# Designed miniproteins, single chains, continued (5), part 9

Each design is a single chain, and the fold is of that chain. pLDDT is the mean over its residues in the fold that is shown.

## One batch from the design tools (miniprotein)

Design m16298
Fold by ESMFold2-Fast:
Structure m16298 (fold): chain A 115 residues (1-115)
Amino acid sequence: MVKVTESGGGTVAEGGSLTLTGKVSGADFSKSTVHWLALTPSGLLRGIASVGDKTSVADRVAGRFTASKDVSNNTAYLNMSNLKPEDTAVYYPMVDGAGAIGGVLGEGATVTVVA
């Protein structure tokens, strides 16, 4: 059974930085893709980044956010820099592939950016 344990949420000032982590178990992480999704306070679900064999980052956060995975430690990272109040959301890692067919969603980390 695939599990995703998320950490690293919190409240940060505008211009600050934060790293979210997703620790994955029960999947072949080397063949898995991790998608980072943000649920905004207005109820919009937004794609933020995906990391698998290659990394893709949404245009609206490009240059500020990076995503990576460490296969040796079965951990995915979303590194957020130059945070803006508009980045306030609940962030979910979703693991897809290698025993996580259809995706397995983490519990979500709340990120609040204050002006």
Scores: mean pLDDT 80

Design m16299
Fold by ESMFold2-Fast:
Structure m16299 (fold): chain A 65 residues (1-65)
Amino acid sequence: SSIDDATRLLFAATIATVTGADLVEVKGNTVTLRVKDKSKKTQELIKEAEELAKKQGIELKVEYE
C-alpha cells in the first residue's frame, strides 16, 4: 500500500539510523540505502529492515560497499 511522503521519509530516516547506513535516495515508494558494514549483526539488521519495509509497502534497495 502507498503511504504519504512524510511517513516514507520518517521510516527511511529511522531505518538508516538503526542500521548505520547512508540514505542515498527516496523516490516514490522506493528507499535506497548504502551499507558500509558487512558484519553479521548489520546483515541481520538489514534483513529485519527489508521485512519491515515490505510490510509498510516500501521497496528497500540495499547497496553494499
Scores: mean pLDDT 74

Design m16300
Fold by ESMFold2-Fast:
Structure m16300 (fold): chain A 71 residues (1-71)
Amino acid sequence: SELQKEIERARELAREAVRDPSKWAEAGRFVAGSTPEAAQAFVTELLRELAGIDEPASPGLDPAGVRFEAA
């Protein structure tokens, strides 16, 4: 299915762009020429990845080095 291929490609590019900023231009150009569904899938996946990397909770330790005070 062409639609599924476009969506899958867009999601892959979103993941790659989050890991490697140099891929942003490539991903943007691809998405601009893709179906609206692929463009939406790209943006949705990108936002999901960005939310994840904004608060990467390490299991066991807090990388931010913040401390919470309990009452």
Scores: mean pLDDT 68

Design m16301
Fold by ESMFold2-Fast:
Structure m16301 (fold): chain A 81 residues (1-81)
Amino acid sequence: MKEEIIKLGEELIEALEKEDFEKARELIQKLAELSKQSTDEELKELVEKLMVAAHIYIESKDPRVRKSALEIMKRLLEKIK
């Protein structure tokens, strides 16, 4: 599970950087499904924060907000590792 979450999170960041928002939304959905199956509350919290940052990136389109969201997502993935 943890390895799958890391892989999906890395793919999500890559999709966002490429502005592939259809793929990004699909990856967010997969992360949400895996998070629901986990009994690790700390992991769930980190994944929820990751998904929130991804949604902020998609919806805002402000370059400064997008850069901040990507930095938050990268830091969250390092905490999950």
Scores: mean pLDDT 83

Design m16302
Fold by ESMFold2-Fast:
Structure m16302 (fold): chain A 79 residues (1-79)
Amino acid sequence: MAIEGIELSPEEIEKLEKELTELEKEAIKAYEELSEEDKEKLRKKQKELAEKTKTAEEAFEAVLELAKEIIELAKKRKE
């Protein structure tokens, strides 16, 4: 849908979707708890990661890094 020019086998896509589902749920929950300042910071990070992605593997790695940063920022706010 969102990423054009990146090609993965159907089997690889299915496996990655399952792995991303759990992280996505945690990231969404964490993102909702973030301040507007933290959300703006994440938008900037997402843009930088998008510029660095050249392969499908790098794109998925960037998504995982972003999810981890969202979770970490939320944890920092919770103490």
Scores: mean pLDDT 67

Design m16303
Fold by ESMFold2-Fast:
Structure m16303 (fold): chain A 67 residues (1-67)
Amino acid sequence: SLPNDVARDRALGTVTNLYNSGQLTQDQYNQVVDRLNSAMRNFSGRLSVDQMQQGFDGIVQQVLNDS
């Protein structure tokens, strides 16, 4: 749905910027993208936009911290 799309696009934008600036490795970028795609399926119809955003941001943070 649109709320999932907004939250996903914000998270992907952040991750893409980090990758392009050299702050993420190719492997970390791939891990975040894969986990965001999995989270989209699980969050559908269950969470608010803010909760989904926090979830997606948490995934990015976990990968950056070597999860």
Scores: mean pLDDT 73

Design m16304
Fold by ESMFold2-Fast:
Structure m16304 (fold): chain A 58 residues (1-58)
Amino acid sequence: GAQEAAESGRRGAASLAAAGHAEGAKAVDTYGQRAAEEGWDGERGSRASARAAALAGS
């Protein structure tokens, strides 16, 4: 559900930033900058970030 999706995204981002690597955090920052410049929807950016974190998470 929506609650589970929000929690999953939050955990993925936290895992990438806290337990992940600095490169991951840099990539998220770069995508955020580009999304703002191109006017990408936050939802699209959030999905990409969550997916990357899920793939890296173990």
Scores: mean pLDDT 55

Design m16305
Fold by ESMFold2-Fast:
Structure m16305 (fold): chain A 58 residues (1-58)
Amino acid sequence: LAEQVVRQMARIEAELVKDASEEEKEKALRGLAEMARSLGVDPEAARETFLEELERAQ
């Protein structure tokens, strides 16, 4: 499912940027939202998933 792909990418991106600057975190969030939109997944849901995973990774 596209939603599963987005969830997995959110986890990977969150882990990669957990210790990065706010600018890098924002870039990751933007990229994930664009990917979600291209896959027909709600960009807002993708954003929320990324932020949840980022908090867990910290």
Scores: mean pLDDT 78

Design m16306
Fold by ESMFold2-Fast:
Structure m16306 (fold): chain A 59 residues (1-59)
Amino acid sequence: SKWAEAARRGLAAALAHPDDAALLGAVLHGLQKLEEETGSPEAREALARVRPLAEAAGV
């Protein structure tokens, strides 16, 4: 689905740029919105993986 693809793209961007605090913050916000609005399991999984990266980057 397009929502699963959006979640995968967000996760891929975060993994490619783990030190980019601004990007990680934007990805976290987008994934949180996606999970809240769609209940996507891909968004929940991506959030679980992105949160530690964002915390390490000071987000």
Scores: mean pLDDT 83

Design m16307
Fold by ESMFold2-Fast:
Structure m16307 (fold): chain A 81 residues (1-81)
Amino acid sequence: KEIAELLKRKADIYEKQGKLAEAHVYRGGAYLAEGKIDEAIREFEKALEIDPNNPLAWRVLAEAYRRKGELEKADEYWEKA
C-alpha cells in the first residue's frame, strides 16, 4: 500500500504542474498497486486521450490487461509501446 500512496502523491504533483497525462499514468499505477485493475485501465485510457504517443501509458495499459488475464489484448497494447 506504501507504493500506491507514493504514486498518488506523484499524481497530485503532476496535476498541480498541469501535466495531466502524467497525473493519470501515476494515478492508474496507484490503482494497479491496490489491485484495482479496471480503475487503473480507465486512468491509463485517459492519459492516452491526452497524449496518445506516451509509451509508458501503453506499457502500463498492457500490464493491466495482462493482470486481468486478457493476454491477447495485453500483447496488442505492448506492441503499441
Scores: mean pLDDT 83

Design m16308
Fold by ESMFold2-Fast:
Structure m16308 (fold): chain A 100 residues (1-100)
Amino acid sequence: MEEEIEADIAEAIAILSGAVTALYVRKHLGKEAADAVSELIPEIAEYARRLAREHGVEFASKRALEIANKLYEIAKKYGNDREGIVEAGRQLIAEEEARA
């Protein structure tokens, strides 16, 4: 029950962090890159939710922020390659899940 509250908070932080990253990507790199980052937000949120249940909200929130920052770097690298951004972002999330 408290674990679910922590998971909900981590999910909210992940969604907000991803949304902020998508806004910065939209401003600096354009719509296609921002749309790709936005597609990954639900996957980051679910990852943060799972991490919060295992390690608590503080750890999960920190990891979600780290992923959001790495997504900005991925968007910079791939530019208008929306599919490349989504694929690289999913690989990043999978690697973080395997590490946790």
Scores: mean pLDDT 84

Design m16309
Fold by ESMFold2-Fast:
Structure m16309 (fold): chain A 68 residues (1-68)
Amino acid sequence: QVEELRKEAEELIEKAKEALKKGDKETAQKYIDRLKSIIHELLALGDVETAQEIAKEVAELEEELKKL
């Protein structure tokens, strides 16, 4: 369960970075929203460490999104 969420998050982070490089704000926001959902699920499962790692990457993605 946690491992599946981690793998999904890793794929979404990569896809969000590619969308941001292309200037696709809408697609990047969609991936960021799903990542936030995964963070909430990990916190509910008690995996605070993995949730914090993903949250840090989401914060970086949101900073790049604001520049668009």
Scores: mean pLDDT 83

Design m16310
Fold by ESMFold2-Fast:
Structure m16310 (fold): chain A 55 residues (1-55)
Amino acid sequence: SPEDLLAAEKKRMEENYEADVQGYVNTLGWSEELARKWVKMIYEESIKALEQMLK
């Protein structure tokens, strides 16, 4: 269902958050604060886009 797909994507994001943050810090040399804000923003925008697509 759309709700199950959305829940699965949120869980995937929670599991990958620290790895994605460390990717920006280690690969691009970003500060941890900037990387955390950026990854959170990308995740929130991705979830909003998915919610709109599943209407």
Scores: mean pLDDT 85

Design m16311
Fold by ESMFold2-Fast:
Structure m16311 (fold): chain A 80 residues (1-80)
Amino acid sequence: SLEEEREKIREEIRKYLKENHPLPLTDAQIDERVDQIERFLERLVKEYLEKGYTKEEIINLFKKMNAKEWHIKLVELLLE
């Protein structure tokens, strides 16, 4: 399901943050950061769609920017 795929991506982001943040974060702080990342990408994707970019063009923009794999997965999920 889309919700199961979303939770898998969110868990990848949680792991990334735990391993790469310079300071130790609590689970609550990690979850808040995951939520902030998701909300930011939702707004960004919506803005690009409203400007006339296609779903494929948006995905390719993130790929060209060497975005992290979980970033691209989340953008793909948000476009469907």
Scores: mean pLDDT 84

Design m16312
Fold by ESMFold2-Fast:
Structure m16312 (fold): chain A 83 residues (1-83)
Amino acid sequence: WDEVLRRLLLLFFERALIPAIEKDPEERERKLAEVDAELEELLATHMPTLSAEEARELVEWVIGGSKENRERVAEVLARVEAA
């Protein structure tokens, strides 16, 4: 499960970084869509206990970067691991 978590964190990091590094709006949208598709596939495969809404919230919390969001992410991950 560690390798899945590392891949998930890498995809979340890429998703957060793309708006900062990609200057072309069309290319930015394309890259974000690719990362989102990989995240959905990874979550569906390894975290089937998460609803689509919960998976989307998890992505938004990681991007938000606040202390509260970090706690929410940790809580969701702990719940998925317990299932």
Scores: mean pLDDT 67

Design m16313
Fold by ESMFold2-Fast:
Structure m16313 (fold): chain A 64 residues (1-64)
Amino acid sequence: MTEADREAALDALIARWLAQGVIDEQGAAELRESAREFDLDLDQLATIDRVVARVPESRAHARA
């Protein structure tokens, strides 16, 4: 896997979450920064997606 594959997967995930209202633009920027800082791989991104998917529309809990 290349760095470009990870960025593409992250961008696709963020775009989907933005479309679903799971995160906002600020959350998207924070997630991109965290992925770079922690060098998240595709398996870790998939794990994050599964965790988020089990708590749909939970933005109110995170940012009340």
Scores: mean pLDDT 67

Design m16314
Fold by ESMFold2-Fast:
Structure m16314 (fold): chain A 65 residues (1-65)
Amino acid sequence: SLAEQAVALGREAVRLAEQGRHEEAERLATKAVSLAGRSGDAAALAEAIRLAQEVGRISRETAPL
């Protein structure tokens, strides 16, 4: 389903961010949120947004000050 694909992409985005692939992570996180929104599944949308926020947090924490 679109909901399952969205959450899976969000999780992959977090993995990429942890590996320092920040641009790829941001692209996947954006795609995950878009797919979750189209799915109509509120839980999947909330999870995709949470994972996108985690991508942003990881990227900020690994950036030089």
Scores: mean pLDDT 83

Design m16315
Fold by ESMFold2-Fast:
Structure m16315 (fold): chain A 72 residues (1-72)
Amino acid sequence: METERTIELAEELKKKAIKYIEEGKYSLAASLATAAVLVLVAGVIESKDEEERKRLLEEARRILEEVKKKME
């Protein structure tokens, strides 16, 4: 349940970042995208469950790829 909330928070931050990219507000978008990844990385560091850690790392990579694709 904690892992789900961490992923949901990161997803909301990613959605706001993409919205700001679409509005041309790249500095705000970069800050929010960074915050989304840091939330997931913090979850990885605090997790002692290998499956949860793997899932959080996969979500972090996915968010970085989506943000990069939107900026190209």
Scores: mean pLDDT 80

Design m16316
Fold by ESMFold2-Fast:
Structure m16316 (fold): chain A 57 residues (1-57)
Amino acid sequence: AAEEARQKALEAIAAGDVEAALRYAEQAFRSLVAAGVPLEEALAVAKELADLARQAG
């Protein structure tokens, strides 16, 4: 689910695992789009997670 993927991304960010964080951010995006969330919203969530991952690495 999108929320689980987002949570896993945040856990990876906290661990400094940029690669895992980016993969979970992608999963969160795909899950949000599949759930009918607008593309703009899904992209914003994925971008925020990716930006946090890059800052942690």
Scores: mean pLDDT 80

Design m16317
Fold by ESMFold2-Fast:
Structure m16317 (fold): chain A 83 residues (1-83)
Amino acid sequence: GAEEAVRYANEAARAAIAGAATAAGGAAAAIAAAGAGAAALLGNAEEARIAAEGAAEAGRAGAATEEAGEEAERYARLAGEAA
Protein backbone atom coordinates (compact mmCIF):
# COMPACT_ATOMS: atom_id res chain seq x y z
CA GLY A 1 0.00 0.00 0.00
CA ALA A 2 0.91 3.68 -0.16
CA GLU A 3 2.22 3.70 3.45
CA GLU A 4 4.68 0.88 2.67
CA ALA A 5 5.73 2.61 -0.58
CA VAL A 6 6.54 5.82 1.36
CA ARG A 7 8.47 3.82 3.98
CA TYR A 8 10.59 2.10 1.33
CA ALA A 9 11.05 5.38 -0.59
CA ASN A 10 12.44 6.96 2.61
CA GLU A 11 14.80 3.98 3.08
CA ALA A 12 15.92 4.29 -0.57
CA ALA A 13 16.62 8.01 -0.09
CA ARG A 14 18.64 7.37 3.10
CA ALA A 15 20.62 4.55 1.46
CA ALA A 16 21.31 6.71 -1.62
CA ILE A 17 22.62 9.61 0.50
CA ALA A 18 24.69 7.40 2.85
CA GLY A 19 26.26 5.33 0.05
CA ALA A 20 26.77 8.08 -2.53
CA ALA A 21 30.15 8.83 -4.15
CA THR A 22 29.16 12.53 -4.30
CA ALA A 23 26.73 14.75 -2.35
CA ALA A 24 25.05 15.85 -5.61
CA GLY A 25 24.59 12.27 -6.79
CA GLY A 26 23.13 11.20 -3.45
CA ALA A 27 20.74 14.19 -3.43
CA ALA A 28 19.55 13.43 -6.98
CA ALA A 29 18.81 9.79 -6.12
CA ALA A 30 17.05 10.82 -2.88
CA ILE A 31 14.86 13.29 -4.79
CA ALA A 32 13.92 10.51 -7.27
CA ALA A 33 13.02 8.19 -4.36
CA ALA A 34 10.90 10.94 -2.74
CA GLY A 35 9.04 11.29 -6.06
CA ALA A 36 8.10 7.61 -5.95
CA GLY A 37 6.68 8.01 -2.44
CA ALA A 38 4.76 11.16 -3.40
CA ALA A 39 3.20 9.44 -6.42
CA ALA A 40 2.13 6.50 -4.22
CA LEU A 41 0.48 8.87 -1.70
CA LEU A 42 -1.47 10.50 -4.55
CA GLY A 43 -2.76 7.05 -5.56
CA ASN A 44 -0.81 7.04 -8.82
CA ALA A 45 0.65 3.52 -8.73
CA GLU A 46 1.96 3.64 -12.32
CA GLU A 47 3.85 6.93 -11.79
CA ALA A 48 5.15 5.58 -8.48
CA ARG A 49 6.55 2.48 -10.25
CA ILE A 50 8.17 4.60 -13.00
CA ALA A 51 9.66 6.98 -10.39
CA ALA A 52 10.89 3.98 -8.33
CA GLU A 53 12.70 2.57 -11.38
CA GLY A 54 14.38 5.96 -11.94
CA ALA A 55 15.35 6.12 -8.26
CA ALA A 56 16.80 2.58 -8.41
CA GLU A 57 18.91 3.50 -11.44
CA ALA A 58 20.08 6.82 -9.89
CA GLY A 59 20.95 5.13 -6.58
CA ARG A 60 22.96 2.42 -8.35
CA ALA A 61 24.79 4.90 -10.63
CA GLY A 62 25.58 7.41 -7.85
CA ALA A 63 26.85 4.88 -5.29
CA ALA A 64 30.48 4.79 -4.10
CA THR A 65 30.38 0.95 -3.91
CA GLU A 66 28.44 -1.84 -5.63
CA GLU A 67 27.02 -2.92 -2.24
CA ALA A 68 25.70 0.60 -1.49
CA GLY A 69 24.18 0.83 -4.98
CA GLU A 70 22.46 -2.55 -4.55
CA GLU A 71 20.97 -1.44 -1.20
CA ALA A 72 19.59 1.83 -2.67
CA GLU A 73 18.24 -0.06 -5.71
CA ARG A 74 16.56 -2.72 -3.53
CA TYR A 75 14.63 -0.18 -1.41
CA ALA A 76 13.62 1.86 -4.49
CA ARG A 77 12.23 -1.28 -6.18
CA LEU A 78 10.37 -2.24 -2.97
CA ALA A 79 8.77 1.25 -2.98
CA GLY A 80 7.53 0.68 -6.55
CA GLU A 81 6.22 -2.81 -5.73
CA ALA A 82 4.35 -1.53 -2.63
CA ALA A 83 2.65 1.27 -4.62
Scores: mean pLDDT 83

Design m16318
Fold by ESMFold2-Fast:
Parts: C-alpha cells; sequence; structure tokens
Structure m16318 (fold): chain A 55 residues (1-55)
C-alpha cells in the first residue's frame, strides 16, 4: 500500500533525517490531542512531503 511504501522509504533515510522526522511526528501527535488516527494521517503526509522534497 502507499503507506507501507512510504514507511519503507522512511527507514532507508539517513539516521539523522529519520530522527528529525520522528521528532516532528511526536509534535503532530501532541497537536492532535492524542488522536491516533489523525496522528497517523499527519505522519503519512509528513513522510510523503519530505520524500517528495528530498527527491
Amino acid sequence: SELEELEKAFLKLPGSLGAALMDRMVEAYKASNGDKEKTREENKKLLKETLAEAQ
């Protein structure tokens, strides 16, 4: 699926870049008031946008 491909691409990123994205995803979780589904959607968008910009 699209999400699975994005997650695999994320794991292939340099460790420092992966750590930075993880920090952003934690902030998204906090901003979503702990809504897991909304956090997952935001994380997917963050990954997709980052990968597109890093092309």
Scores: mean pLDDT 71

Design m16319
Fold by ESMFold2-Fast:
Structure m16319 (fold): chain A 66 residues (1-66)
Amino acid sequence: SMEDLIAELTRLVREAEELFRQGRLEEAIRLYEKALEVAKQLPGAIGLVAVHEIERALREVREALE
């Protein structure tokens, strides 16, 4: 269901943010990539907003690696 996808997305993003805060950048990237795949399954504006937010977070983590 859409609610199950949103719950999974929320969990993955929360875990990725915690890993990013801990400096575990490669692990944070892997979880954000998983979150992005879940976000792509969401329909309409909600899915588009989720994709944009996760792509922004992923860029930030990748910049920290470089």
Scores: mean pLDDT 87

Design m16320
Fold by ESMFold2-Fast:
Structure m16320 (fold): chain A 82 residues (1-82)
Amino acid sequence: AAEAAARAALDALRAAGAASPAAGPEIVAAADEALRALDAGDVDAALAAAGEAFNTAVAAGDERSARAAADALVALGDVAAA
């Protein structure tokens, strides 16, 4: 359940990044890295990649991608706690 929610949140982050006018490719790359890390069971690496996506979105002024990255960080935290 927690892993499925984290995957859905990362998919939403990737979609937001793909629609981003400013930092889209960087946000998409970070989301793809987080998804690969999650698939490998490396939750710490997934959190680091989602955190980079958040920092990139904030720096770019992309509130939509920043919120999606924050949601992904919360969902990944739930996976780490399980």
Scores: mean pLDDT 83

Design m16321
Fold by ESMFold2-Fast:
Structure m16321 (fold): chain A 65 residues (1-65)
Amino acid sequence: MVSEEELENEITEALGRMYRAIGRLEEDGEVAAEWYERAAELFEKTPGSEELAEEARREAERARE
C-alpha cells in the first residue's frame, strides 16, 4: 500500500502535469507562463520530478517571449 506521503507526492506530480498541459493550451503567453511556473513549483516539491520542474521553468520563459 502507498503511504499517505507517497500518495500526496503522486497527486502533487499529477497536478503539476495538469498545470503544464493547461499552459500549453493557453493563447496568452503571460497566462501560460503562470501555469508553467505553478507546475514547476509543484514538481519541485515532488521527489524525483526535478527534470519536469526544469522543463516547466523553460516553458514558462519561452511563453513570455
Scores: mean pLDDT 80

Design m16322
Fold by ESMFold2-Fast:
Structure m16322 (fold): chain A 72 residues (1-72)
Amino acid sequence: SKEEIIEKLKELRKKLSQAFINRDPEAIQKVKDEILELLKEIGFSDEFIEKFRKMTPLEQLKFIDELIQKLK
């Protein structure tokens, strides 16, 4: 459901933020991979998935925040 997707995005956003604060590259990469899988499930294009993959953690956090707002 939309609500389940929002909750997953919030959880992943929190994990990405924490990994970034901790300056843990391995944790950042693992969370990024989880976010990419969720974006594919939501129906984002392969072109957008590649664009997201190239984003910095801060850009990815901003995107997730904007996506949560658009889904609500």
Scores: mean pLDDT 84

Design m16323
Fold by ESMFold2-Fast:
Structure m16323 (fold): chain A 55 residues (1-55)
Amino acid sequence: SELRERGEALAREGGAGPAAARAAGGMSQIDYLEGMSEEEALRRAREAGARLPPG
């Protein structure tokens, strides 16, 4: 979905490698479905990207 792709892109911008960024994007989708706002879910993806190793 669009939110998953945006979350993945933000995690990549944060520094995450492809696999970690994909997982972060998936988490953004789950967080949104759980009742989190899009903005909050995407912010979490970017923050996760900054903490995750590149590669």
Scores: mean pLDDT 76

Design m16324
Fold by ESMFold2-Fast:
Structure m16324 (fold): chain A 92 residues (1-92)
Amino acid sequence: LEEELEKIREEIKKKNEDFVQRYKPQNAADEARLAALRAAGVQPLPIDTPFSALPPERQAIRQSTVQEIADALIEIGDLIDKEAEVRKELKK
């Protein structure tokens, strides 16, 4: 009973750590880029700049990144739901 719950929690932990590690470099690079633009007095484009206003190359990159993030979040969500169900069966 407890072994099953611990196994699911370990999977959630591993998936969260993998997610953070995968996107941490991208976030750091984006922050450095925005800081450089601010220092140069340039107003950066809003994060929600319309997709149609982006060059095709940037559109492809944004779609790919959004899909990867969505897939990772779905996997983590499924594990959280499974953990909750096992916990419910344990009546804790």
Scores: mean pLDDT 64

Design m16325
Fold by ESMFold2-Fast:
Structure m16325 (fold): chain A 72 residues (1-72)
Amino acid sequence: SKALETMRKAEEEARKAGLSPQDIARLAIAEGINAVVDEMAEEAAKKRGVKPTSQEERDKLVAEYLRELLEK
């Protein structure tokens, strides 16, 4: 998955930077969450046939997509 790939890359970079195991984990998890949010925004935009031009538009698409998933 894209999220796991992003987490692995972030973990490797943090480890090379000499961060503590706890800081490596927190950074990798944060990057993984961001990757999931980005994928949800892209999926929602594709399904609606729109191109978000701002972070606000992306956030709105993610919120709408999440609502649709949770209402199923």
Scores: mean pLDDT 77

Design m16326
Fold by ESMFold2-Fast:
Structure m16326 (fold): chain A 81 residues (1-81)
Amino acid sequence: SEAEVLEGIVRRAEGLIEEARRIAEAYPELAELTARIIELLRRLREAARAGDLERALELAAEAQPLVEELGERLRTLPNPR
């Protein structure tokens, strides 16, 4: 159902917010990028909680290029010890 899809979106957004916070702690140079991603994911989570699937998908589309940039930057950084 649409409600199950929305609940899944909320849970996924919460997990990604926590992951982004951990990345910011490990890599301070990514703090600005992770903060922008967290803000979009928080807005996405609130839209999904309100039952606004269209708005949640819009916010996911806005976050996608930033998440891709984060992934590319992580590939070029040394592994944390």
Scores: mean pLDDT 85

Design m16327
Fold by ESMFold2-Fast:
Structure m16327 (fold): chain A 71 residues (1-71)
Amino acid sequence: KVEEAKENIDKAAEFLREGRWDEARKYLKKAGDLIQDLMDDGAAVAEVSRYISEKLPLLGRRDRADTAAAA
């Protein structure tokens, strides 16, 4: 499952490079669903989260502080 999550992240990154945002979001959602299934394995979740940060650094972190910055 960790490998499947990484595979979906790789596909999302590829679609983002091609400018296909909607397709990228579909694969990111699939990866997110897989991560939810792995929530009882903190190590697996941490590994996938780090992979997302490496592949999608701008998107993975940009939106995180948006609401907090508004406060």
Scores: mean pLDDT 67

Design m16328
Fold by ESMFold2-Fast:
Structure m16328 (fold): chain A 70 residues (1-70)
Amino acid sequence: MSDEEIRELLENRDYATLLELVKKGEVDPERVIELARELGRLGFAEVLELVFKEGKSVEEAEQELIRRVL
């Protein structure tokens, strides 16, 4: 998956799709975190760090993302 596709999903706030792609190993979580920070999507970047570096629940991360975009 290209950086352009990741940026498009981040700009559209399609965080659920990005999270699923990272879970499937189709994108590098560290690259998504970097691009999210560049675009000011700091909450999503933090969620990805918690899930993929700290081993937190994906369901908890998905709920946090939904709450932050509402």
Scores: mean pLDDT 74

Design m16329
Fold by ESMFold2-Fast:
Structure m16329 (fold): chain A 72 residues (1-72)
Amino acid sequence: RISQERLDALVSLADALPEEVLARLEALDTPHLGLVKAAYVLHYVYGYSLEEVGRILGVSRETVRRGLALLE
């Protein structure tokens, strides 16, 4: 399971993304915004698979996939 400190660091990295990307993330109506931001950075910036992101964040691959699907 990812520590809160490491999750907060990933969210801070997401907040440094280009404005168009950040605006789409911030427009998400979800109580799990921090998790989706962290998953975005791990998958799209660092290139981890959805399964690897799930392991890092301590959630299922399906939770990661569903969170990122909110951006579509």
Scores: mean pLDDT 78

Design m16330
Fold by ESMFold2-Fast:
Structure m16330 (fold): chain A 67 residues (1-67)
Amino acid sequence: MPESVKKAIEEIEKLLRETGTTKDEEERKKLIEKAEELFELLSRVLPPEFVEKLKKRMEELKKEAEK
């Protein structure tokens, strides 16, 4: 796996963790948007199994942020 792809996965996980800890709704949305942008890039190179797992996590955190 290219180093740039590994870095992108690490960034997504970091952003997802930050969305779970922030209380600011607007900041949470921005973190989710950044994670989604990185996810879109990774979806082109990751196996479908990993893409689905990451997508599910992002969707759950996104719904939590909107509540």
Scores: mean pLDDT 72

Design m16331
Fold by ESMFold2-Fast:
Structure m16331 (fold): chain A 58 residues (1-58)
Amino acid sequence: GAAEKERLLEEAERVGVRLALQGRLEEASFVGKTVTELVEAGDLEGARRLIEEARKLL
């Protein structure tokens, strides 16, 4: 639902900010863009999986 989409986008933003603070600007940009595309496509599982993979870089 809409609440889950908003939470995924907020989580992607938080992870992206942390990646950027570590100097991982390309990974931060990739996560933000790709999670947005997955959420817009309705692939919430793919979005969650990508966020989890990005967290492993932190």
Scores: mean pLDDT 85

Design m16332
Fold by ESMFold2-Fast:
Structure m16332 (fold): chain A 84 residues (1-84)
Amino acid sequence: MSKREQFLQALAKKFNEVYEEVKKLLEEGKITPEEALELMEKKLTEFVRQLGKEYGLSEAELEAAIAGAKNAAREMVAEIVAEL
C-alpha cells in the first residue's frame, strides 16, 4: 500500500469515528445542526493536520486535505440531519 493510500485509510477510519459520534449527539438532541457542523469541522481538520504531519504531506497537500475535510463535514452533517 502506498503512503498516500495508508494516509487515506487512516483518515477514513477517523472520519467514520467522528461521524458516528456526531450522529449520536444529533439523534439524542444534545447538539444543534450548527454545533454539529462546528464540532465535525474541528475534529476532522485536527485529524487531517495530525495524520498529514505523520505521513509527510506537503503544505499544498495539507491545505487541500483541510479544505476537503471541511466539505466532508458539511456533507456528513447534512446527511445526518436529512435522516432526522
Scores: mean pLDDT 84

Design m16333
Fold by ESMFold2-Fast:
Structure m16333 (fold): chain A 66 residues (1-66)
Amino acid sequence: SLEEQIQKAKEEGEKRIRDVRAEGLSRVITAAMTKSREEAQKAMADFEKRVKNAEEEYQKRIDELK
């Protein structure tokens, strides 16, 4: 059904966002502990950009199923 497709897309999108957040935070922590403050800030900026992109792709997918 359409409801099942939307639910699956929502679950997959939420997992993708969660994975992007977890991976990004791991990179920020690693940079902060093993590199410089500047590298940690750069990793944080990249993390925020990746999360935003994943959220926009999630929203587009949901809208396509509407």
Scores: mean pLDDT 82

Design m16334
Fold by ESMFold2-Fast:
Structure m16334 (fold): chain A 99 residues (1-99)
Amino acid sequence: HMAEFLRSLAEEARRLAERHKDNPEVAQHLEEFSRNLEKAAEAVEKGDLETALKYARQALDHIQRAIDLSTDLNDQIELAALEIGVAVAITVLEREIEK
């Protein structure tokens, strides 16, 4: 479930990056968000939750920067949904590592 969830967030971010290609800084952060989540998903599949958490946290930084650079309210709402998604993933990964 976790790897699939992370890949779904990565796919959504790539879709949003295409819609934001006229704002290259936002598009770049969305592409980095997606790339980090793909790496996090691969780490989850390998059972390396600490590495997955590291990449998920890097993805969180990139989506927060994309939100800060966005000037359109509808765009900010869509980007915030990705931020919430990765924050949930981070919380779940932290709880699994704690066990």
Scores: mean pLDDT 88

